# Designed miniproteins, single chains, continued (5), part 31

Each design is a single chain, and the fold is of that chain. pLDDT is the mean over its residues in the fold that is shown.

## One batch from the design tools (miniprotein)

Design m17121
Fold by ESMFold2-Fast:
Structure m17121 (fold): chain A 60 residues (1-60)
Amino acid sequence: APAVYRARGDYTARTPDELSLRAGELVERLGDGPGATVVGRSLATGREGLVPLSALEPVR
C-alpha cells in the first residue's frame, strides 16, 4: 500500500513548489523531496507538491 500521512494542522505553501493543506487532510507520499520534505498528493484535492515532514504524521 502507498505510504499515507495526515496533516498535523493547517499548512500554507511558502513557495510555488509546496502544497497547502488543511488539518487532518490525507497526503499520499509519491517520493522524497529535498531536505526534510516529501513529494505528496492530497487525497482530498488531487494536488501534488512538496510538504515538510514536520507538517505530517504517519497514518496507521
Scores: mean pLDDT 80

Design m17122
Fold by ESMFold2-Fast:
Structure m17122 (fold): chain A 55 residues (1-55)
Amino acid sequence: NPELYELIRQANKYLAEGNIEKAIELYRQALELARQEGDDDLADLLAQGIDHLKS
């Protein structure tokens, strides 16, 4: 899914820039798309990543 890949790429850019809040927003959008597509492995990875960034 090109949209899912683009969201993850943009989230990684914001994370590299130190904009954690924006990165979390984009990872959440990617998580929702991964769940809609039934990509449980990717959804679990994204959820874990979001939790780590919020900790």
Scores: mean pLDDT 85

Design m17123
Fold by ESMFold2-Fast:
Structure m17123 (fold): chain A 74 residues (1-74)
Amino acid sequence: ADARWERAAAALRELGVPEELLEVLRSAGVQAFTDRAIANLAKAVAIGGPFSGAFILSRDPETGELVLSDVLVS
């Protein structure tokens, strides 16, 4: 397992992000998160109900890692 992913996932679980959403991000190949993405995921959890946002993905130009750079929350 990627230790960096496991640390990020643990932090997101503490914020109340559902395991189903974490598995979607993991399956998409997301390896890193920006502070903005984490903040917007926390907002989505705080408002409750089903998450219906859009994920904004980018690649780190140095590592080629797929990064969750933003989350669009309505």
Scores: mean pLDDT 72

Design m17124
Fold by ESMFold2-Fast:
Structure m17124 (fold): chain A 98 residues (1-98)
Amino acid sequence: MEEKLKEINELIDQLAASTDPEEIISLTRKILKLVDELPGEEAIKALRQAIDALNTKIENSTDEDVRMAAASSLVALATYLTAEANRLGKRDELMKEA
């Protein structure tokens, strides 16, 4: 578990630093694959961190292609987050913490 969490954190840091649209999409796909292997609570936490990184990227990027890649990736992460929260019966808890 700790090894996967460390890898996910490294991918989220790379996602936050990336200015390449293709890399943003690739990193998001890698994060989603690893998150699928985590316990639900850790998965939700990792997904929230990745979503925060993408929101910051959309707000601060002047590159339209980077913003579009980040927005597309955000939708994918948010969809998965909603599915995970629903599976754990923690939908209401997640909404209160947002």
Scores: mean pLDDT 80

Design m17125
Fold by ESMFold2-Fast:
Structure m17125 (fold): chain A 72 residues (1-72)
Amino acid sequence: GGGMEELEKKLKKIEELLEESLKTPNREELIKEAEELLKETIDLLKRTAPPEVVKEVEEKFKKALEEMKKKA
């Protein structure tokens, strides 16, 4: 057990929040929650993963959040 299992759980939660945001009028609240979880996840990732992986994950989820905001 350890940081990788915690990271996977946080990333899955972010994905679930983004999927839920597509189905609800309260999209903004879910996107905000996903943004806060992403910040926590990136901080955790910086302690457990190489910088290249951190940047890749950060860019992937930032792009997803930006697309969701654009559609809102």
Scores: mean pLDDT 74

Design m17126
Fold by ESMFold2-Fast:
Structure m17126 (fold): chain A 50 residues (1-50)
Amino acid sequence: DDELKEELRKLLREQGYSQTEIDEILSKLGQKDLEKFREILEKLKKLKKL
């Protein structure tokens, strides 16, 4: 899902990752469950805001 990948890119940028780092992470996740990574990033984003 392109929408999920775009959301993950936004979350990673908010955490201070560079475009290259984001692309590398998402490339590796192409072999893994993208939904699991989204859930982890959303939890990390909530912890950062708290």
Scores: mean pLDDT 70

Design m17127
Fold by ESMFold2-Fast:
Structure m17127 (fold): chain A 64 residues (1-64)
Amino acid sequence: SSEEIAKIQKEMGKRLNEIQDEADEQLAKATTQEEKDKVLAEMSERQRKVYLEARKKIDAVKKK
């Protein structure tokens, strides 16, 4: 339903904001380029997983 899709999108947005906030905090504490690169790589992977999970859930809702 449209309500289920809206809930999935809202949860996706919340998770993406949390990932960004956590990454920003870790970047503020990072003192080396290697530490910064690790934080950015982890953030990118976590964000991609959130998008993929949300898309799969939306696709499942649209089938019924």
Scores: mean pLDDT 85

Design m17128
Fold by ESMFold2-Fast:
Structure m17128 (fold): chain A 58 residues (1-58)
Amino acid sequence: MEELRRKRQELAREIAEKLEEVARAFALELVLAGRSTAELLSGSAEERAALEAEVAAL
């Protein structure tokens, strides 16, 4: 019985972690889009491309 409960909790934690990561990626993308990329031309472009690729790969 404990095993099944533990497995469910582990799966729920994994799902929650994945959802949190996706939510964070979207939030960061919104912030980056709102904040002018004029100051972060190089860094923001690379970071955004990586985020877009990661989200698309999901």
Scores: mean pLDDT 64

Design m17129
Fold by ESMFold2-Fast:
Structure m17129 (fold): chain A 71 residues (1-71)
Amino acid sequence: PRYRITLEGPRSLADAFEAAKIASKYSSMVTATMTGETTGEVYVDLPKSQLDALLKDLEKAGFKVLSVEEI
């Protein structure tokens, strides 16, 4: 499945790229973008069983997970 993960914390495209780098541990199919001054989105294709581990890694890196949507 593909997921859209909305994050609070990214303040620049470089921060969005750090979120994408974390997601790349779980998938080769990752994109990230800024959606506001302190918000961003990560699009990732991974098994549901790995989703919790990815969310934990993102929060450990200082991002707040606002929402997760399967697309």
Scores: mean pLDDT 83

Design m17130
Fold by ESMFold2-Fast:
Structure m17130 (fold): chain A 82 residues (1-82)
Amino acid sequence: SAGEIGREAALLEAEVTLLSLLAKLKNIKNEELLKLLEEAEELARKAEKEILASDDIEERKKILEEFKKKFEELKKKIEELA
């Protein structure tokens, strides 16, 4: 459903926010880490915007899956530096 896809996108954005917060709480400062966190936040915002702009459930699912893949790649890089 459209609501389920939107909720999943919101959960991904929340996970990005949590990773950023955890990195800051660990008092880890690295320019590369901060850049990756910014890229992840931008990716999550774009995902939400594109999903909300789409009128087609299948297109929304495709957008969500593409963003999940990109987010997982960024998450691995963030975790390696954090």
Scores: mean pLDDT 73

Design m17131
Fold by ESMFold2-Fast:
Structure m17131 (fold): chain A 84 residues (1-84)
Amino acid sequence: SAEAEAEKKAKENALELLERIEKRVEELLRRGELSEEEAERLLKVIEEAKEIVENEEENEEAFKVNEELLELTRPAAEKELAAK
């Protein structure tokens, strides 16, 4: 049961993180901080990561994608956060 609970929690956390990144990409696109091409590319990567998580595979790839997405959106995201 502990393993099943850990898998469920990890899956929920991974999906939540992907949703937060997806929302950030959408916001950056709306503000013109991200090009339409970059946004489409990032959203495709997010969809692929969600499929990996939903198939109950190792979450390592989803975490790696998360890091890459944050790196790509970092300059614009930091500017947005500083404006708060």
Scores: mean pLDDT 67

Design m17132
Fold by ESMFold2-Fast:
Structure m17132 (fold): chain A 101 residues (1-101)
Amino acid sequence: MKEEILDLALRAYENALKTMSEEEAREVARHRIRNAVLAKFLGTEPVPADASLEEVRFELDVLQALAEIKLVTDPSLEPAYRQVEKEIEELEKEFDERLKK
């Protein structure tokens, strides 16, 4: 699972580099990581690998709103949501480390 999300982020980064700056490509990869982890938490599918940056950003906003609604309706999910944020941070750090090698 971790490896699959990191592979998806690296592929998104490499594809974005063909048309975008390195900074924008890194942002695409980070949005991909956040989208994948939030989609898993909500039981939905992440955006397709060929989705545009606009589509990834839009879907991320939707998933974030859905997560907030879910937490309001079931506060017992708050510890699980904290774990989601921690997993995102860990994956972003691992992604950055892989870019240095």
Scores: mean pLDDT 77

Design m17133
Fold by ESMFold2-Fast:
Structure m17133 (fold): chain A 57 residues (1-57)
Amino acid sequence: MKLSEEEKEHFIKAALELSKSVSPEVALALTRRSLEDLGVDEEEIEELLKEIEKAIK
């Protein structure tokens, strides 16, 4: 499935919060798993994870 812009923003914020409690690598891995479980398209997942990684670092 494809995420709305609002859904993408929520996932980015959630991943940033997670990265404060766990490592950035773990936060990215947990976010990927959640998106895969929701049936988000792989291309969409990769784009969102790149945005999250850029925001964390």
Scores: mean pLDDT 80

Design m17134
Fold by ESMFold2-Fast:
Structure m17134 (fold): chain A 65 residues (1-65)
Amino acid sequence: MADREARIAALEAESQRLLKKVNEKIDELYKKHGFEFTKEDAEELSKFGAPLGRVDRELVRLEEA
């Protein structure tokens, strides 16, 4: 079994990958629409909510005493 530190490191890496994708999408949307986000743009960003929530939940669980 992977130890707790290895599991945390893997989840942190996944979180970083997801955040990179979110930042790239935000940058793309700013280049297209500037400060004017459409409903479609908001929906694209919200697609990252569930994966980020899953990783965050697992990290909190592993780091709770």
Scores: mean pLDDT 74

Design m17135
Fold by ESMFold2-Fast:
Structure m17135 (fold): chain A 102 residues (1-102)
Amino acid sequence: SEREEFRKQIDELIDKLAKAVKEGNYEEAAKTLVELYRLMEQHMLSFEERDEVFEKIAEKLGISKEEVERLYNRILQGEFLGMSDEEIIKEVAEELKRILEK
């Protein structure tokens, strides 16, 4: 099932994200968040399905769902402004570091 494959891909990326964060590799964590964003957009997730993914990310990283939504909105803003992947990753990495190194 495409939905089962998608769910596995999301869970694998969330685990990869959590590992990168634990290792202090915010650039890799940001890359993984951008991959998660693109996967969610490719599958045209409903608001409820997207909210469930944000909740899973928040739980795995030990941050608020609002902070996950802020990171997602940073990616959306970068895409809207025509920023390169490298520029988006840099901004997201800097914000992740600020959130996690409180």
Scores: mean pLDDT 84

Design m17136
Fold by ESMFold2-Fast:
Structure m17136 (fold): chain A 67 residues (1-67)
Amino acid sequence: MSEEQREKGAEVLVKALLQLGVPEEEAREIARKLVEGASDEELVREMEALGVPRATALAIVTDSRSV
């Protein structure tokens, strides 16, 4: 994945988490991990720790990878 694609994916992820009521600082931290090459499972686990349901977290990760 290109750097530009990772940055676009990070924006998609932050926007989705903010819409779910996740604080901006926590949403940006997960987005930073995505840019740094974190696995889908690690990103899902971090989202679940913030109260995001697993199915929703998987959908957000998939959308962030599809840009």
Scores: mean pLDDT 81

Design m17137
Fold by ESMFold2-Fast:
Structure m17137 (fold): chain A 60 residues (1-60)
Amino acid sequence: AVEAEVEIDGNRFRVTVDGDEVTVEGLTGSKEDERLAQEMFQALAKKYGVEAVKALLEKL
């Protein structure tokens, strides 16, 4: 599993990739911010594969 903290538009999120599952936890901001971040990372994983998400997390 790969886990990292990322900052998007001033809000921090914890992103976890375990197999084909991508989970995002909002550390700051609203639940709407968490939902949008979750959708963004899941869309990225669907379009480019989970390896693209892992590569982004490694380039923090």
Scores: mean pLDDT 79

Design m17138
Fold by ESMFold2-Fast:
Structure m17138 (fold): chain A 61 residues (1-61)
Amino acid sequence: IDEKEIDKGLALIAVGVAKILASKGKTEEAIEFLEKMAERFADNPEAKAILEEALAELKKE
């Protein structure tokens, strides 16, 4: 099992959770959650990119 692939999976799950929070009107909480996850995966560029892309989409709303 590749740890980087596991981190990517966790990043995608985090994005899903954040989208659910945003759909409930908790967009600011969703953004803070994803920012914390991006810090956690700072050493994994692929996972960080997934989280930063989701952050950019939420901030456009």
Scores: mean pLDDT 79

Design m17141
Fold by ESMFold2-Fast:
Structure m17141 (fold): chain A 58 residues (1-58)
Amino acid sequence: HHMEELRREYEELQREIAKRVIENLKKLGATPEQKKAVARRLRMAGASDELVEEVEKV
């Protein structure tokens, strides 16, 4: 279970990052193109596909 626990911690951290990014995109009034660019950056940083999709859907 140690690998499962470590994976969960990592996923929680990625979700926190995604939430901050989404809040910033909303604050800036980002366009769909800008949201996709940010989602791509998050994917490069190791964010899960689920989080990347969440950012794109904002």
Scores: mean pLDDT 74

Design m17142
Fold by ESMFold2-Fast:
Structure m17142 (fold): chain A 71 residues (1-71)
Amino acid sequence: MEMKLDYVFLGELRVVKKITTAEEEKKVLELIKQGPTTPASFEDELPNRKMVSLSLLEIDGELLVLEQYAY
């Protein structure tokens, strides 16, 4: 019984938006639940076009939306 889970290296991490309302937070959480898919409601893809995840980061009570690009 072996499990191989390598560390995921981010190609690039971008803060694309700051959330200021509970409604925006709910919308981003729904997008995160959909998994690694390009959300049409956010920024354009980079030239490498490899977005692997969408996540939230909370700093000092402020919510930031992060897009993770990897190859």
Scores: mean pLDDT 57

Design m17143
Fold by ESMFold2-Fast:
Structure m17143 (fold): chain A 68 residues (1-68)
Amino acid sequence: SLEERKRELERRIAEDPEDAEALTELGEVLLELGKPEEAIRYYRKALAASEELNVRAIANLIRAVGEL
């Protein structure tokens, strides 16, 4: 379920707050749960945590803003 996936990703982020993949995936789950403002916060964190260009987080951020 999305709620179980959210809990797993929150656990990963608690262990590594700079896990850009987990931050991006949590944003995706939050967007699917109808929480675009919260999803945007996590995509922004993913971009800040990324050492390389994070195209997935950028694309998802654009999509989430479109749902506001």
Scores: mean pLDDT 83

Design m17145
Fold by ESMFold2-Fast:
Structure m17145 (fold): chain A 107 residues (1-107)
Amino acid sequence: MEALRESAELLAESLGKENAAMFLTGLGNYLFKQGKLDEAIAYYEEALKLDPESAIAQRNLGKALAAQGKLEEAIEYLTKAAELAKDTNPKFAEEVEKEVKELQKKL
């Protein structure tokens, strides 16, 4: 995963941190759909290093962690995603809050 960090830094230099984070989040989504959860998580974590306030990246990381059974960690990231989106995209925040409540039932 050293190569992923180097690639993330190069993308940030070329595209800016926010655009690089969005691109890495997209690659993480592709890997998640392929069932490559460990790789998807690594891409989301690198995206969040570049853009810590990305509600989309926070939500996607939380969903990938939940798919791995890491429910407590998943709830933390999903809660952060909902908080970040609350004022700008209330519908997204409400959907993520429902995801949090469903995971809390499994604890």
Scores: mean pLDDT 85

Design m17146
Fold by ESMFold2-Fast:
Parts: sequence; structure tokens; C-alpha cells
Structure m17146 (fold): chain A 94 residues (1-94)
Amino acid sequence: MKEKLDVDELVAALEEIAAQAKTASPSGRARLFTAANLLGVAAELSDLTPEQRARVHRALAEVYEAFANASTDPQVAAELRKLAERERKKAEEL
């Protein structure tokens, strides 16, 4: 996936997904979560600068945190918060 990726568009899409997570139906949240993960994978497979990668990791952390806050299952919320913390650490290492 060496096509030029518009990082600003990708980050904006992740921010929109995080915003929608709070009000979406359960099936809507599942679709949004899938979309966020696919965008994350696309970024990992793309030729991005360290600064661009850090921006994507920060945006993805916000997505996982939003899904954790929207979750009614405390075990699912805990796992999502672990994913958010992992993404934040990756951003700090870049």
C-alpha cells in the first residue's frame, strides 16, 4: 500500500468516528469500529513520516477511548482502553 495517503483526511475520518461512537447504535458502532481499524491498518501499511504516524496513533487512541466510554460491558471497555493506551505509547515513541 505505497499509494500516497492523505494523512489529514485519515485523521479527520478517525476524529469523526470517535465523535459518532457516543451516539451510534450497537450495529453502527460495530461498523465504525471496523472502519477505524481498517484506516489504522492502511496507515501502518503506508509510507508515512514518523510525525504522520504519531498523528494517526493519537487519533486512533481517541477512537478506542470513545468506544470504551460508549461500551456498557466493563470488560470490553477495559480492553478498548488498553488499545487506546497502546496507541498513545506508539505515538510517544515516534
Scores: mean pLDDT 80

Design m17147
Fold by ESMFold2-Fast:
Structure m17147 (fold): chain A 60 residues (1-60)
Amino acid sequence: SKEEDIKEALEAAKYAISKAPNMSEEDAKIAKENLKKLFETNEIPKEVAEKLLKEFEEAA
């Protein structure tokens, strides 16, 4: 379902954020682009997507 897809996307984002401090600069750049595509594909609200991307960048 769409709700399950959104939940899976949010869990994937949280996992990426938890791993961000240990990523190389190149890996962090790739992960950020993948998160942007994941949020776009699953129609995550802009406010939620921007918050998670900021948390990822601040953690990296």
Scores: mean pLDDT 81

Design m17149
Fold by ESMFold2-Fast:
Structure m17149 (fold): chain A 60 residues (1-60)
Amino acid sequence: MKQKMIDSTADSLVKLGVPKAQAEKRAKEFVKKIEENLRSKDEFDKGVGEVALATLNASS
């Protein structure tokens, strides 16, 4: 499941003109930040992670 999020994020970055290798690296860092935010006890940090996760998977 985590790998699918990384792949989706990397694909979006490639579409924006980021080289594939850099896109994959940045996608991994981004997903790691989402996981850290989702594990946070702070409601704001958790909300940031949830919004980022929703943006990757949601349509409208």
Scores: mean pLDDT 71

Design m17150
Fold by ESMFold2-Fast:
Structure m17150 (fold): chain A 68 residues (1-68)
Amino acid sequence: SELKEAALKAIEAGKKGDYEAARRYGKKLAELAKTKEEAGEALQEAGKEKKDNEGASIASIGINDGLG
């Protein structure tokens, strides 16, 4: 799904140190999910799959920016 793809891309960008891209994908994830809870769930699932909590944390900043 687009939600999972955006979450995975955000984590991958964060892992590479591309924090700008990680935030952009996080904002996109927030737009697609329409709620902070749905976006957070997608990030949690993607983070478990990639075993990368750091990338997920950076992406969550984009979610906060996207929702206000």
Scores: mean pLDDT 69

Design m17151
Fold by ESMFold2-Fast:
Structure m17151 (fold): chain A 56 residues (1-56)
Amino acid sequence: LSPIQKLVYETLRRLGDLEDRLLAARRAGDQAAVEAVLAEIAEHQRDFRAQMQALE
């Protein structure tokens, strides 16, 4: 796999984990946990874009 393909695989796996955590927090009605997971998702998206730019 190319470096880009590996990065995509890792990104998708991590997003899946974050989605599961977000769903669990929403089911529990834990607004603080929901906000924390959303912040992690936003940070992860920024890191992904930075890594993609570095590979260009």
Scores: mean pLDDT 80

Design m17152
Fold by ESMFold2-Fast:
Structure m17152 (fold): chain A 57 residues (1-57)
Amino acid sequence: SRAAEAERLLEEILALHARRADLEAQYAATGDPALAAEIAEVEARIEALLAELGALL
């Protein structure tokens, strides 16, 4: 169902936000440019999933 699909996408988006927060904390502590790249990748994935969620609504 669309509702079950939307809930699954929302859960994945929330998990990615948590991962981004962890990576941002590590980047603030280390300044490692590899972490900046991972943050950008996670942000892109969040945007893609939000677009999918919007299409289901």
Scores: mean pLDDT 88

Design m17153
Fold by ESMFold2-Fast:
Structure m17153 (fold): chain A 64 residues (1-64)
Amino acid sequence: MEEELRREIIEGLARMIRGIARIMRERGVPEEEIEKIVEEILETLIKEAGLDEEEQKKLREFLK
């Protein structure tokens, strides 16, 4: 897979996760619960999508 395509996928995933967090916040979900759900989503994506260590770091960086 091209490095550029991988970066676009990671950026897209980060955008989606941020969108989910925003929606949950707008619906009154506590920040502590949102953080827990975001972490669970990240762990699921890492396992299911087969993200390597570099991709994991980039995804977490885009979520900061």
Scores: mean pLDDT 77

Design m17154
Fold by ESMFold2-Fast:
Structure m17154 (fold): chain A 144 residues (1-144)
Amino acid sequence: LLSEKEKKFWEEFKEFTEPLLSEEELAYLESVPEHMKFLAFLGLATNAVIREGKLDELKKFLEEQIKKDPNLALAYFLLGYLYITGLRKFEEGIEYIKKAIELDPNFAYAWYLLGTYLLVSFDSEEKQKEGRELLEKADELLGL
C-alpha cells in the first residue's frame, strides 16, 4: 500500500527517469505482465540513468528524499535497488531493502528483491530455502 507521500515521490522518480528511456524500452514495458511492470521499469530506468551519466544525481535525489521523510519505505527500496543493480554493492543495498520492509511489511517488491538476492547470491540450502519463502511472501502480497 502506497501512501499519498509515496505516490508523489514515485511520480517525481518517474519524471526524472522516464525521459531517459528509449522508445524500445517503453515498448518492452507495455509487453511485461502487470505484476512485473514495477521491477521491469526499475531495471530499465537504472540502466538509462547509468547510460546517461545521471547515477550520482539519482542517488543524491533519493538520499535527499530520505532526509526529508525518513519513513518513506519506497525511497529506501529504490536506493537499495540502485545499490544492488547500478552500483553492485549488494550488502549495502540489501540493508536498505530490509529498512523498506521494516517501514512497510506489505511492500511485496521489497520481499521479492530480498528473496531473489538470497537465491542468486548464496548456494547454502538454508539461504535457498529462506529466499523461496520470501518469494512466496511476495506472491501472496501481490495476489499471485
Scores: mean pLDDT 79

Design m17155
Fold by ESMFold2-Fast:
Structure m17155 (fold): chain A 69 residues (1-69)
Amino acid sequence: MEHTIEGYRHLLEGRYEEAVELAEKALEEDPENYAAWMVLGMALARLGRREEAAEYFAKAEEIIKKKQE
């Protein structure tokens, strides 16, 4: 939870690489953390890595669908 919140904070401050690292740590703890996948996607999009960002947004959608079962 804290890693995801801190990742979002870094994203807002323009610290995109640090936001990626924090989101990755959150996903190591909980790979079903939707918010962490979203932070990772947003940070990578801001870094110009748009194809990777799209892939991670797709992962977030997959997790949401899985939780609706």
Scores: mean pLDDT 78

Design m17156
Fold by ESMFold2-Fast:
Structure m17156 (fold): chain A 92 residues (1-92)
Amino acid sequence: LTPAEAFYLAQQASNLAKQSPDPVAAEKLREAARYLIDAAIAVMNGDFETAIKYAEKARKLLEEAAKASTDPNVRQGAEELAKRVKEAIDLA
């Protein structure tokens, strides 16, 4: 997990929240974006343990957002982002 990857994933989650018609899914996507920003900052500070914990919280929120969404594009986007966060953690 790099800061650039975490910031990119946060931007994608934030963009997906703006497109979500479901307010619960949108809130979870925004919260996931905040945790991904926190993960990026932790990586920049050399705190990889904290970065992984924040990324895992973001992944859970993305999975919850997918389940809360009735929009197939938002659901698919959230599932894909959760997968990408998991892959980024596994590379750390």
Scores: mean pLDDT 87

Design m17157
Fold by ESMFold2-Fast:
Structure m17157 (fold): chain A 76 residues (1-76)
Amino acid sequence: LSPEEVMRIAIGAASTAVNEGLKEGLSVEEIAQRARDLATEELLKRGVSPEEAEKAGQLAENFARMIAEAIEKYDK
């Protein structure tokens, strides 16, 4: 799995978590946690090591948190 593929999965997970979480009224941290879980599970399913899956989960968590925080601040 290339770094580009890891990034694509992380961005996809973050986007999904933000879109779904905002519709459900989730907090920024709940959205971030969902993104982490989605990215980690997808990579583990692909046979990636737990360490690499966790790294991608952290990337997705950080992306989702940044996006959700930006949206929250914009609405304030």
Scores: mean pLDDT 82

